# Designs tried in a protein design run: designed miniproteins, single chains, continued (3). Part 84

Each design is a single chain, and the fold is of that chain. pLDDT is the mean over its residues in the fold that is shown.

## One batch from the design tools (miniprotein)

Design m10900
Fold by ESMFold2-Fast:
Structure m10900 (fold): chain A 99 residues (1-99)
Amino acid sequence: MLPTEEEIKELNELWDKGIEAARAGNVEEARKYFEELAQKAESLGLTKVAEWARENLALLDNPEELRKRIDEGEAVQKKIDELVKQGRYTEALLLLKEA
């Protein structure tokens, strides 16, 4: 069962908002978005994305490690964001399965 275009867009929005909040040091907002991201990804069978979100949740009390982890994934996250904004949802889904 494949996620819909709307579900992929929502997932990407939660991912972007979580990263933005984390980079800004807004722990409560980052927690909210990463929890929503993990739940949404799990419901869609995107196990790798759900694991990534849960790992970020575990690192909210360690901002240095969280930032390093986010920075290491920045190229993939940016590519997913670009694909979603271009309406290339199938390609975005393939990257989300690999994340």
Scores: mean pLDDT 79

Design m10901
Fold by ESMFold2-Fast:
Structure m10901 (fold): chain A 66 residues (1-66)
Amino acid sequence: AYTKLPGVLQTLLASGAPSVSVADLRAAADAAGEPLSDDLLAQLDVAGDGTISAAKLRAILDAMTA
C-alpha cells in the first residue's frame, strides 16, 4: 500500500517550501494513483490549518524509506 507515496513526498519537498498545503498533497497523491483519505490528511494536519510542515513530511519520508 502507498508504494508511490515516498516519491510523492520527495517531489513536494524538492520545492524547498517550508510547508505544503493539504490540497497540494492530496492532488499529488491523486496524480500518482494513490489517493489519500481525508482521515489520513486530517491526521497529518493536526492543527487543522490546512498545511503540513516540510519537517513533518521529511520525518514521514525518512520513516518510510529507512
Scores: mean pLDDT 74

Design m10902
Fold by ESMFold2-Fast:
Structure m10902 (fold): chain A 98 residues (1-98)
Amino acid sequence: MLAELEEEIARLRPAAQAYVDRHAAKEPSVARLEATLREAEARVAAERDLAEAVRILAALRGLELALRREAGDPDVEARAEAALARLEPLAQQLLAER
């Protein structure tokens, strides 16, 4: 789990940053997601907590769906919007429990 999560974070980070840079001016929640990803990366590296890793994985999958939205798949777009809406409570929880 943790090794796979570390690979996923490393793979997704540049794309997530590009997404944030492109959308942060239009949507404040995207900037909050980037802050959450940064804190989540630090927590995974420091603590290796499996429960925390699962929460981070959920946040990363939400970002992946948002990135796929830009490819123009309407089904993926709907799922990306739902995932982003769900990520905000998870982002607040990760930041609060750090």
Scores: mean pLDDT 53

Design m10903
Fold by ESMFold2-Fast:
Structure m10903 (fold): chain A 55 residues (1-55)
Amino acid sequence: IKSISDFKDENELKEYIEELKRRAEEAGMSEEEIQILTQSLIADGKAAGYDLTEP
């Protein structure tokens, strides 16, 4: 999993979050587990100044 410093812009982070969700679903992870995985990245992105307010 990439850290926030590995992303060059907001779009790259959003794309990675969507890809991570898709791969986690394919791996049989629950919706709750996927939410936990992506929630920390969204929080880190917001802290870094990215606009991640979209649902």
Scores: mean pLDDT 70

Design m10904
Fold by ESMFold2-Fast:
Structure m10904 (fold): chain A 95 residues (1-95)
Amino acid sequence: MAQQHTTLGKQLYDQKDYQSAIAHYQQALALDPDNYKALRGLMDAYIELGDLDAARKVLERMRRLADELDAQGDDIGSAMILIDVGVGEVALKNL
């Protein structure tokens, strides 16, 4: 179920329908709060809309997920999320 909303969100994002993409990414996260693909898509959509406050809140959530993965010994999963957090922070700084 969460994967279906993530896939629809990406399709809408690729069509530049960022508001509808956000709605589907939010539904994916309601079903699976740790759905990293939905968090990344939500961050990208908020950046495209210029909603800096919403994008920063998503980045904080991604960083918390990375910290949880690191605490569980998933260093690779944590590192992958932190790379995307860094990319998002650079995008927000240039907005």
Scores: mean pLDDT 82

Design m10905
Fold by ESMFold2-Fast:
Structure m10905 (fold): chain A 72 residues (1-72)
Amino acid sequence: SSLEEKRRRAEELAERLRNSPSVEERIEAAHELGKLGYDIEVAREALIEAATNDPSPEVRAAAKEALARAKE
């Protein structure tokens, strides 16, 4: 997909990662953001924020794993 499509998808997923009341949905959003790749700034920034600040240790772990995956 185009960079613009990836950025749009990253924005949708970042909002879900920040705002979903469901821990499971936030974990899924983190992994999907990781698949978009490290070069997508919105995805990278959302994952860094979640890895540090999400109230759930499970979401923080998922965001850290997604960041490692995105760098591949």
Scores: mean pLDDT 84

Design m10906
Fold by ESMFold2-Fast:
Structure m10906 (fold): chain A 104 residues (1-104)
Amino acid sequence: SEELQRLVEEFRRAAREAVETIQDYNKAKEEAKKLTPEQGVKLYKEAIDKFEEAIRRVEEVLARLEAHPDASPGLVDGARNLADSLRKIAEEVRKQAEELEKKL
């Protein structure tokens, strides 16, 4: 169906944006090594905001896929796994920000 094809395209877009968010975090992590702890905390907080936005977008697509009668279980599971992976990475980023903040 055309509606399902659009949902798959939206999921692929959300997945690409999630990869970009992870890449941005990896850059922030490297940059934080060269900055003061205070500046590093700011970079990690910005990364957390980007992860929260990526999670929100994936969850919106997931809800629509779960509601669609023609969406395969594999596609729904893929979207759920992506959201779960992003939440785990976001939690790691929060812990890194907290550890860096302790050095202030």
Scores: mean pLDDT 85

Design m10907
Fold by ESMFold2-Fast:
Structure m10907 (fold): chain A 59 residues (1-59)
Amino acid sequence: ATAALNALIAAAIAVSSTASAATTASISASLKALAQATPGSAQFNALAATVAAKIAAAA
């Protein structure tokens, strides 16, 4: 669970160099929500999927 969060943060940082300011802000807000969720919960898994989708769309 923690490894998944760290991987998503690294991917978001990589994408932030090419993404628009608005896209970067959207990804940051989703990552903040993910960081607030309990690792391994259904909520965490749903938020992780949302963050991954936003990163993939920005890349």
Scores: mean pLDDT 75

Design m10908
Fold by ESMFold2-Fast:
Structure m10908 (fold): chain A 62 residues (1-62)
Amino acid sequence: MEYSAAEETTEAARRAFEAGLEAYEAGDLKSAVDHFLLALTLDPSAEAARRLGEELGAQLRP
């Protein structure tokens, strides 16, 4: 794709994804999920956000 509005949406999704990773590292799973959900909302085709949501669920091992 050429540079257009879609690129800005992808950038916003990336930022949300990075915020989610930061929250995950801090142990705030709720915030991490919230940020990943935002990333998916900004870019529904964001496969990475979907996969991370699944991995977070799988990593809940008390």
Scores: mean pLDDT 67

Design m10909
Fold by ESMFold2-Fast:
Structure m10909 (fold): chain A 65 residues (1-65)
Amino acid sequence: SEIARAMLELALAVGKTIGTIKSFRFAGDTVTVELEGESEADVKAFEALLRKLAARAGLRLEVHR
């Protein structure tokens, strides 16, 4: 879904701006994201959002801390 891809890219950009994402990259059908934050609950909720958006965009999500 093109809209799911656009929403994922927006979520990644917002996460990077607010400091919850340290880095991200796209490689083939995979998006790799490095997450940071003091609140594990907030980081986990954001990861769940990214995972849902990636799945709808037809992408695999790899998460590093």
Scores: mean pLDDT 83

Design m10910
Fold by ESMFold2-Fast:
Structure m10910 (fold): chain A 81 residues (1-81)
Amino acid sequence: HHHHMLEELREKAKKLAESYQSMIDYLEEQVKEFKKAGEELIKKSENPEEVQKRMDEAIENGQKKIDEYKSLAEKYKKLAE
């Protein structure tokens, strides 16, 4: 009973790590699209420096979320061992 439950928990941890990896891929793509949109907005802005600052802050927040998910993916990957 206990042995079967542990193997099942390891498989679930593996699936959870894969799910976090998918979220990382999604967020990295969103950051790329956001940067592209921001570059075009900066070119057309009356205050490009303020737009750049806001973009940098949003990108930093996005990167923190990606780093959080990377830590969770690594944690569950190790648990699945």
Scores: mean pLDDT 84

Design m10911
Fold by ESMFold2-Fast:
Parts: C-alpha cells; structure tokens; sequence
Structure m10911 (fold): chain A 56 residues (1-56)
C-alpha cells in the first residue's frame, strides 16, 4: 500500500530500522486515519510514523 511505502521511506531517511511489526503498526494507524478521519495518505503516514518513532 501507499502507507507502507511512505512509512518505510520515512524510517530509512530518519536512519531508523523498524521491525516488520512496527511497520505494520504504523501502516495500520495511517490507514485508519485515512479511512476513518479522511486524512491525506502522506499526512496520515507522517503522523503515524511520528507516533511509532516516539514509542522507540
């Protein structure tokens, strides 16, 4: 999905190695923001990545 690609790109650019489980959590959050709240995919992915990053 677009969210998966964006999350993986953000992690690589930030120098973070996310596990497959952490990527899945960020993608699920981003997809939820798009489907339930109506956020643009890029904004949802950035928000989800920030939340997951702060949890590390």
Amino acid sequence: STSTTLIQKMAKEAGLQLSDEEVAQAVDLADGLVSRVGFPEEIAAKFAFTIVKESL
Scores: mean pLDDT 81

Design m10912
Fold by ESMFold2-Fast:
Structure m10912 (fold): chain A 94 residues (1-94)
Amino acid sequence: NQYLQQGNYDQAIQYYQQIISQDPNNSDSYANLGRAYLQQGNFDQSRQYVRKSLEIDPNNYRAVYVMGDLYDQQGRTGISDSIRTRARQLRDSS
């Protein structure tokens, strides 16, 4: 996503919050909110949005990737590597 690549996390958050207000079942927008909050260091919000994304689509590879990054922040690197491998498999099977 171009907003996340540019490091414009506040604008990305506003953009995806508007999308989910109009389409509350948009799993990708919840995954992108999780990424933006993670990059801001707001791990609690990141976790909540990742969970919501996965409740809508348990195979959302973007949400699974953010989940892996959240485990890495907890120091659980082996688990995060396994989760990221699963995310890549889900992406490549799509």
Scores: mean pLDDT 80

Design m10913
Fold by ESMFold2-Fast:
Parts: C-alpha cells; structure tokens; sequence
Structure m10913 (fold): chain A 70 residues (1-70)
C-alpha cells in the first residue's frame, strides 16, 4: 500500500519536472534528476520502505523521466 501510494506521487513529480524543464531550458537535466532521486529516496526511507522497494520506486521514476524527456 505505501509503495503504491508513492508510485501515484511519481506522476505528480514527473509532471512538475516537465514543467520545470519547460520554464528552465538551460538547466542541467542530469543534475536535476540526481537531486530528485535523492529526494525520493529520503521520502521513501521516512515512510519505512525496504531498500528493495526504494530501488523499485527510483527505477520507476527514472523510466518515467526518460519517457518524459524523449
């Protein structure tokens, strides 16, 4: 249940990421992704997800971001 709720928040996070890129076209995309991944890991740890669930959540975020910028 916790993992599924956090995956729903990934849609919101990716939407915000796309908006930020549209407003800031000169931003370092790789650095921004790295910072967002760190934020997601910290939130997931606070919610008590296992290391395996955190890696699944981060992998899902990476795939959604790649799809959003392609």
Amino acid sequence: EKLEKLKEFLDVAVGAFRRYLAEHPDVDVDKLIEQLELTIRNIAKKYGLSDEEIEELVAEFRERVRAAVA
Scores: mean pLDDT 78

Design m10914
Fold by ESMFold2-Fast:
Structure m10914 (fold): chain A 74 residues (1-74)
Amino acid sequence: LTPEQKVNIAKFIKSNIDEISEKTGLSKEKIEKLAELLSDPNASNAEIAKALGISVKSASRLLAQLYELAKKAE
């Protein structure tokens, strides 16, 4: 994901926390943390995975899912 795509996903998450929590199964607290990490251009998938307590592969799938949801919302 490009930095621009990450920022767009972060904005989408902040506006749709309840829906993202429902679709991903993550708590609202973890979704808020994810949005903060995605707003940081230096945040890696490994840092996101560690913060959420999931594998790097799961973090990559989550980001792909969120990217599709954000694109569909536009």
Scores: mean pLDDT 78

Design m10915
Fold by ESMFold2-Fast:
Structure m10915 (fold): chain A 72 residues (1-72)
Amino acid sequence: SLEEAIEEVRKRLPPELADRVIEVMRKHQDLPPVEALRVARREVTQYLVDQGKIEAAAEVSRVLRELIERLE
């Protein structure tokens, strides 16, 4: 479920990064949870790169990729 995916994000990322990922997932709540995670990975990673937060972007990308693979 979407709520289970959101809980897994909260467990795996610092609160600041988790909150941004969860915001994107909730905007795409009509998608399957794995697809909402794919959108969040793309959008949040790009946002962080645009802010010059390269290490945070790499962390979000890695953590969400691993979570997507686990949920498939």
Scores: mean pLDDT 88

Design m10916
Fold by ESMFold2-Fast:
Structure m10916 (fold): chain A 85 residues (1-85)
Amino acid sequence: MKELLRRIYEAASELYRKAVEYYKQGKEDIAKFYQQKANELYRIARELREGKITPEQALERLNKIIDEVSKYDPELAERIRERLA
């Protein structure tokens, strides 16, 4: 549980950094996408930490977000998957 929670926070932080990078490049639409996905991961982490969802439910939601990210950035998606292994 604690290890999964840490990995979700790490993934959210990486997506947030990507949002900031794209905002600096003037790519506001893609920046908003990464910001939204980072916020979804922070919510998953909070619900997991508070015991509102199971680790299995958190992993299911996390994998769905990674699949969505892979459409724009397959390298980042793979890096997040490696951190979960």
Scores: mean pLDDT 81

Design m10917
Fold by ESMFold2-Fast:
Structure m10917 (fold): chain A 71 residues (1-71)
Amino acid sequence: SQRQQLQQEALDLLREAAADPSRGDEARAAFLVLRAIQQGGDITLVQQALDALRAGDYERAIALAQQATPG
């Protein structure tokens, strides 16, 4: 499913970032995106968050992940 694919992408990004202590901002953004997916967040917002994360825009990725997460 699309959600499973997005979850795997977020997990892979988190795993890569978490292996490097200098990539803390990226790891935090990846973790929040993964959490949004796991909490049933909006797929469109999650896709946009992953795109921002891959582009290195961690602030945008976090904001989109927060919007995706049910309050």
Scores: mean pLDDT 85

Design m10918
Fold by ESMFold2-Fast:
Structure m10918 (fold): chain A 89 residues (1-89)
Amino acid sequence: AVPTGKASDFVSIAVEAFVSVLKAAGVPKETIEKLSVEFAVQLKSTPQLNSLSQSDIEKISVSVALKLVDNNDFSAENIHRVLQEQLSS
């Protein structure tokens, strides 16, 4: 495996897990593309994620995606709030 320990690595893992959940939930492709960009921007502003395992990053990303679908609220404010809630638990 190519060793990657930089911020971009966890963002890729998180976005892939996030997108997979949204696709499974039947969210439209255009909405997924918009949400994945916003989620990636917010993840890049959360450097504490660099210290988490791949498994923890995937779990957080899945939880965020599921809460967005459950609430039917895909706003940037809701993504931020849900992400912060997952990181505080």
Scores: mean pLDDT 77

Design m10919
Fold by ESMFold2-Fast:
Structure m10919 (fold): chain A 65 residues (1-65)
Amino acid sequence: GSSTGGNKAGGAAASGGSGEKAREGGQLAPDHAYKGNAELAREAALEGGADESSAEAAYQSAKNG
């Protein structure tokens, strides 16, 4: 089947809570807990209740660190 899309995903509209809540709830993901695999760090962060931004950061950190 054919799928025609529209205009969406104009950007992240979640301005509130990202700085305060994420840093206090999601940005405190322990690196040692996911030590061994960068992908695991990302998945664990999301499963733990972290935001996608935090998960991405964890992945990048674990991959490089």
Scores: mean pLDDT 59

Design m10920
Fold by ESMFold2-Fast:
Parts: structure tokens; C-alpha cells; sequence
Structure m10920 (fold): chain A 59 residues (1-59)
């Protein structure tokens, strides 16, 4: 059961790291990383639009 206990603690640590990354990303927007953030958002939006168009074509 020591392995299961370690896995649970590792999962908690991973969640804390993910929260810290999110906070860092938000701080990055303030520091001027907006170009990278906008490029990523634009790519995601175009991917969603392409998926929507495929669904429309399949209707």
C-alpha cells in the first residue's frame, strides 16, 4: 500500500503544480506575453471552427 500512498501524494503535488502554472500564465499576460497567449487562442478558435464546419458538412 506504500505505492498507493505515494501515488496519492504525487497526485496532490501534481495538482498544486498545475495551479501554480495557471497562476504563472495569468501573471505572464500582465508581463506582456499576450502575443503568445493570443496566438494560442487564435489557433484553438480556428481548430474549433474547422470542427464545426466538418459537423455542418456531415449533417
Amino acid sequence: SADAERAAEAAKAAKSVAAARTAGYEAGLISGDQEHARAAAGAKTREEAAEHAVKGARA
Scores: mean pLDDT 65

Design m10921
Fold by ESMFold2-Fast:
Order: C-alpha cells, then structure tokens, then sequence
Structure m10921 (fold): chain A 79 residues (1-79)
C-alpha cells in the first residue's frame, strides 16, 4: 500500500526552496503527493505519499539535490 514519509530538510531554506523541493519530489515516478513547509530558519518539514519505499527514497534524493537544501532525511514512515 502507499507509504507516508515525513522528511526533515535543512540548509538555506525559504518558502521558494521548500516549494521547489516539494515539486522535485512530486515529479518522481510513483510519488502520489508531496508538500513542504518552512518550520524554522534553515529548516523545512516535507511530506511524501508514494506507492512504495523506492519512490520515497528517490523523492528524498530529488529534494536533497534542490539548490539551498544541504540535507534531506526521513524522520518518520507509515505504511
């Protein structure tokens, strides 16, 4: 069944970078939904709903490649 993952993004993160990270994750095959919000200076929380764990891992990698993101780390999973 679908996997819900909660991701911590750190770096030079503002609303534009968070939006770009969510978009990058959402363009990964097998990702059903993705969103990200700035929660503190230099920190955002992202949420991914994907078909499987492989799609979650690809989405986290895509978010980590967005300019301004220095790290992207899964903090919680629910299946």
Amino acid sequence: GPVLAEVELTGDIDDEVAEAAAKAAGEVPGVLWADAEVVAPGRARAYIVAEDEAAVEAAVKAMGEVPGVKSARIVRRQV
Scores: mean pLDDT 87

Design m10922
Fold by ESMFold2-Fast:
Structure m10922 (fold): chain A 99 residues (1-99)
Amino acid sequence: PVQDIIDAARPVASDQTIQRMQSGLQFLQRLTDQHGRDPDITSQLSGNMSGSIIDLVADDSGDDAARTVANSLGITGSSVDDLRQNVSRSSRDRALRQL
């Protein structure tokens, strides 16, 4: 859920980062609702949005904050680059398996 991700980010990210994440995640939720929870579309959108959020948090609040947010999304890694690769691979693999 969108709120769980925001709540996980609050202690480690700036207020500006939280605001941007909230806007992006709310947009993703609206798209998911409009598309009737199609697993293929939801998986692709979630993967792409997760990657964008990790990059945003890393740029605005640092690598430790990005790792904390990634963990709330179920993504693990020792560096931001590992997290980016894990998001991209997981999103792609999930989309391919559902095609």
Scores: mean pLDDT 65

Design m10923
Fold by ESMFold2-Fast:
Structure m10923 (fold): chain A 84 residues (1-84)
Amino acid sequence: SSTFADMTEEQKEEAAKKAEEELKELEAMSEEELEEAFKDASLEELEEGKEQLKKMIENTDLEAVKELLKKTLEILEKQIEKKK
């Protein structure tokens, strides 16, 4: 497999569960800071970020992480529209 070749499925599941729990807690605090960062970012940087987020969404089968990435993508797209 081209994805997670160095990890067993069990190790990947445990790591993903821990990351998911921490992401849920940290996301609420980072939302306002993300908006400020996007305001200061160039259009090119935002476009690159959009591509990265889409790639992460496609590569992630974790529903909660996928929802967080989609929410971040919406904020990013709104900032792109405001700049152009």
Scores: mean pLDDT 68

Design m10924
Fold by ESMFold2-Fast:
Structure m10924 (fold): chain A 73 residues (1-73)
Amino acid sequence: SVEERFELFRKAFEELEPELKKEIEKILKEFKEKAATASKEEQLKLTIETFREVSDAVAKAVEEAIERVKEAL
């Protein structure tokens, strides 16, 4: 059922959340370090790049959770 597949996804994603949080924290730390010495124009570029990196990390975690659900079926 859809509910069973959603529950499997939720469990798979919950297992991935600690590593996802660590990756996001690392991305944000690197952003803060780079932004501290950057010009206003460089800060804008860094902000956009950081949003992309966070988005990519979340997308990878979602794809991995989906793959785990497929393997469990």
Scores: mean pLDDT 84

Design m10925
Fold by ESMFold2-Fast:
Structure m10925 (fold): chain A 72 residues (1-72)
Amino acid sequence: MKPLTPEERRRIEETLREEVERMRREGWPQDDIDAVERAARTVAETHSLDPEEVRRVIRVARDGIAQSRQRQ
């Protein structure tokens, strides 16, 4: 796998910031926001994902948390 370039890292950080702000505006708990951010960072660094793929990972993590809460 190719390592992330400084430009790719900057775009990933920008994408994470935008999505974190969106989740905060939607009233998500801070713990859930932190979990989504950590998951997206780990996957992006491990797989050298582009920003759109990072957004997809964030969406999947959000959906997983929402489904988990519904199954309680």
Scores: mean pLDDT 73

Design m10926
Fold by ESMFold2-Fast:
Structure m10926 (fold): chain A 99 residues (1-99)
Amino acid sequence: KKEEYIERLKKAAEEAIQKVREHLKDNPDVAEELIKAIRDVAEKVIKGEITPEQARFEIGNAGAKAARASKPEQRPGILKAVGELTREMVKAKEEIEKL
């Protein structure tokens, strides 16, 4: 249901934020920029201002930028966290379209 998916998106965003903080604890400026992008985009999706597909591209771009600014060993963790969040946003699209 729509309310359940909004809660799942909020949880997925917070989980991604925690993983970003863990992987980028030595680079807090990059972490905060990516976290801000995650929060801003998740809020827009929840409000219906953008589609989950648009959100996937915006978060994907922010994640790629953060990975580029990070050490090679930090990149897989960042990209995995972002990828998990974007997958949950795509699932939400299917449920929103059914409602």
Scores: mean pLDDT 79

Design m10927
Fold by ESMFold2-Fast:
Structure m10927 (fold): chain A 104 residues (1-104)
Amino acid sequence: GALDQAIEELLVAFEKKDLKAAKEAIDKLIKLAKETGKAVKALDGLLKAATIALRNEDLNLADLAAEAGNKLKPISEKQGLGLEADIQLGLIDLNVGLVKLVSS
C-alpha cells in the first residue's frame, strides 16, 4: 500500500544519505500515518531509518528521524496508539542519542 511505499522511499533515502529525499519521504510518511490511522507502522519504518542513520553515523539523518518521531507522537496519541508508539519512540531516541554520542 501507499504507506509501505513511503516507508521504502524513506529507507532508500537514508541508505543513500539523501537529505532532500529523506525530508520528502518523512513528509509523505507523516501524511499517510494520519490518513491511514497507522502511526505505529509509520514509527516502525522510522525506527528502521534511525538504525540506518546509526550504522552510517549520520547526525543530519538522525536529527531528521528525531524530528519526524516528535511529529508522529501526537498523531499516534490521537489514534489511541500512544503506549505502542512510546516504545518505538524510545527506541528511535536511543538510536539518535547513540549517533550524537559517536559523532561528538
Scores: mean pLDDT 89

Design m10928
Fold by ESMFold2-Fast:
Structure m10928 (fold): chain A 98 residues (1-98)
Amino acid sequence: SKSYEEKINEKYIELLTLSYMIVEMEKEGKDPEYVEELKEQVKEIIKSLTEEELKKIFELAEKQLEYYKKNDPELYEKLKEALELFEKFVKEVKEEEK
């Protein structure tokens, strides 16, 4: 019942929301065990995605980032930090699959 574009948008929202939660929790130094669980959850979601799906998620993130840079600087900084952490997790997953 969901289109491919709707599925990609849902994965985008999920991954960037989780990444943002990790950034904020680590800044506060709260619940390191739960933060580790969230990191593993993000990595498992990444492992479930195809290269094409990952590319589409990054394209969507870049478009949203450009929009917020012009229209909402506060959301821009938050999305930028979440995206940087998400990129780090993608690299870690790819290194683990070697």
Scores: mean pLDDT 85

Design m10929
Fold by ESMFold2-Fast:
Structure m10929 (fold): chain A 80 residues (1-80)
Amino acid sequence: LAAELAAAQEELAATLAGYDTSAPTLSALSEEQRARVIALLRRIADLLTEALSSQASPEEAAAIREKSAALLAEAVAAVR
């Protein structure tokens, strides 16, 4: 899990380094580039949710997953 998280973070950093991020807003990114960044951020969030859940009880893990899914949905909607 930690190795997967590190790999996902490295992929995000490499992807962003290849894009024009000199502008202060997401308007500098194409729709395809924005979708790629969102997909990578969702993967990182999913991995973080699993890391937190692995340290919790089954009941607490279920609650963490539900709340994380709701927050991710709101975040994705906000950047569209």
Scores: mean pLDDT 68

Design m10930
Fold by ESMFold2-Fast:
Structure m10930 (fold): chain A 79 residues (1-79)
Amino acid sequence: SMQNQLFTDFFLLSAGGLVLVAESAAKKGKIELAQKEADEALKVIDELLSNPELTPKQKAKLEELKARVEEIRKKVEAM
């Protein structure tokens, strides 16, 4: 429904924001903040991915965000 799409898009923006904060923190060498925000982003992303009503575009964006979180975690573990 349009209501479910609007709520999903809102949470997608929230997940995207957490990923951006984690990426920025990692770039600045703020390891603990990058880990915390990446872990929080992953929890939100996995919860959203459990929604059976996701559009293909929403699912693709969530998978992209999840890959970015995994890259942040890998990079931080190597620091």
Scores: mean pLDDT 83

Design m10931
Fold by ESMFold2-Fast:
Structure m10931 (fold): chain A 95 residues (1-95)
Amino acid sequence: MEEIIRLMEELARASTDPDLRARLERAVEDLREASKLDENTVEGLAAKFYAATDAKQAAEEAAKAGIAVETAKRTAKLASEEAKKYLEKLKKLLE
């Protein structure tokens, strides 16, 4: 998660569109809050999954806007992989 947060902060700094910057900064804040939660709980895993899914969408929006396109694409891929990791852990915990 820390790598994704760092990359998302880079995308926010590179964005000249205030709406896109605010979108990316909100995703960073959600990731930071989710990172504090216990990944051995349903609540913590769900929060981490939703934050990572939102970060993927925000990074894809940055890529479409032409902001640091290669970094944005890599960030979206990492966020997607992180979201899948939390979803698999959540499924196992609920079984």
Scores: mean pLDDT 86

Design m10932
Fold by ESMFold2-Fast:
Structure m10932 (fold): chain A 55 residues (1-55)
Amino acid sequence: SSQVQALQQKMQEVLAQVEKLARSAGLSDDEIEAAIAEQQATGAQMLAAVQQRLA
């Protein structure tokens, strides 16, 4: 649905912002990958919940 697509787009924007902030904070590539992985996991759970509610 258009709502799911909009949420996916927003999640990509959030992930880009997390990476930018982590780099500006001087985190290592490993730390940045860990931060992005955590954010992706949280985002996937939220997206699944939204899909369940819209279905």
Scores: mean pLDDT 78

Design m10933
Fold by ESMFold2-Fast:
Structure m10933 (fold): chain A 81 residues (1-81)
Amino acid sequence: MEPAVLPVQIEKGKKEVLVTTVADEGETIQATSAKDPSLVFEAQPHGERRELFPGRYLVTLRLTVPPGAKEGDDIVITPVY
């Protein structure tokens, strides 16, 4: 699956961001800053995944904003096998 840039911007003072994305069975999701790909957002599942069709799910992730992330930056979601 191709990397997706979510229209979720980092807000000043927020330590966590909720994002919803699509994940295939067996893939993990990596979230990074669009401005600085070395800044990785720690992801935790938030609620249950929803099956769209066999082997593909909508997942909601609670992302921890890393030190150095900038206000107004976008979050890049990359599936990793």
Scores: mean pLDDT 72

Design m10934
Fold by ESMFold2-Fast:
Structure m10934 (fold): chain A 88 residues (1-88)
Amino acid sequence: SLRELTEELLRLIEHGRALLAEAEKARTVDGKAIDEALLAALRDALEALQAFLQRVGSEPLSPEVWEELEELVRELRERAAALERQLA
C-alpha cells in the first residue's frame, strides 16, 4: 500500500541519517579515515529522496514516477551499504 511504502521510505531515510551521524562520529571523535566523497554522495541521495517525497505527496504514482522512485531508492541503498562497509 502507499502508506506502507511511505513508512518504508521514511525508515530508509532515518537509516541513512543515522549512518551519516555514525560516520561523522567515527571521523571526528575516533579519527577514522572516512571517504568524504561517499558522505557527500549519501547526503545528496537523502536530499533527492526527501525532495521527491515532498513533490509527489500522497498522489498515485505514474509508471515514470515509479521508475524515478526506484532509481532514487537504489542509489540511496547502494551508498548506505558502501558507508556501512567502511564503518565495519
Scores: mean pLDDT 82

Design m10935
Fold by ESMFold2-Fast:
Structure m10935 (fold): chain A 93 residues (1-93)
Amino acid sequence: SNADVQAKKRRELMKRIEQLKKEIEELASRDGNPLYKKIVEKFKELETAIKNGDFETAQKIEDELIRLTKEGAEKGDPVFAELHKALEELRKL
């Protein structure tokens, strides 16, 4: 069914986002670009909001993550470009 196909796509996108998040955490520890640290902090804030059931705050943080990853992608960073694409595709499901 279309619902089963969307559930599988959602799971693969979430797995890809988690992998890209780990790559950005590693880059944040060794690269001087402040955008990597901002993304790491926003993911931590998002996880806290979700754990607390604060879905309004979670949505606002997700909007900020999409905006920040778009900025990084426009500067030619391939990790931000992949993360931005994955976040946008997840939002459309």
Scores: mean pLDDT 85

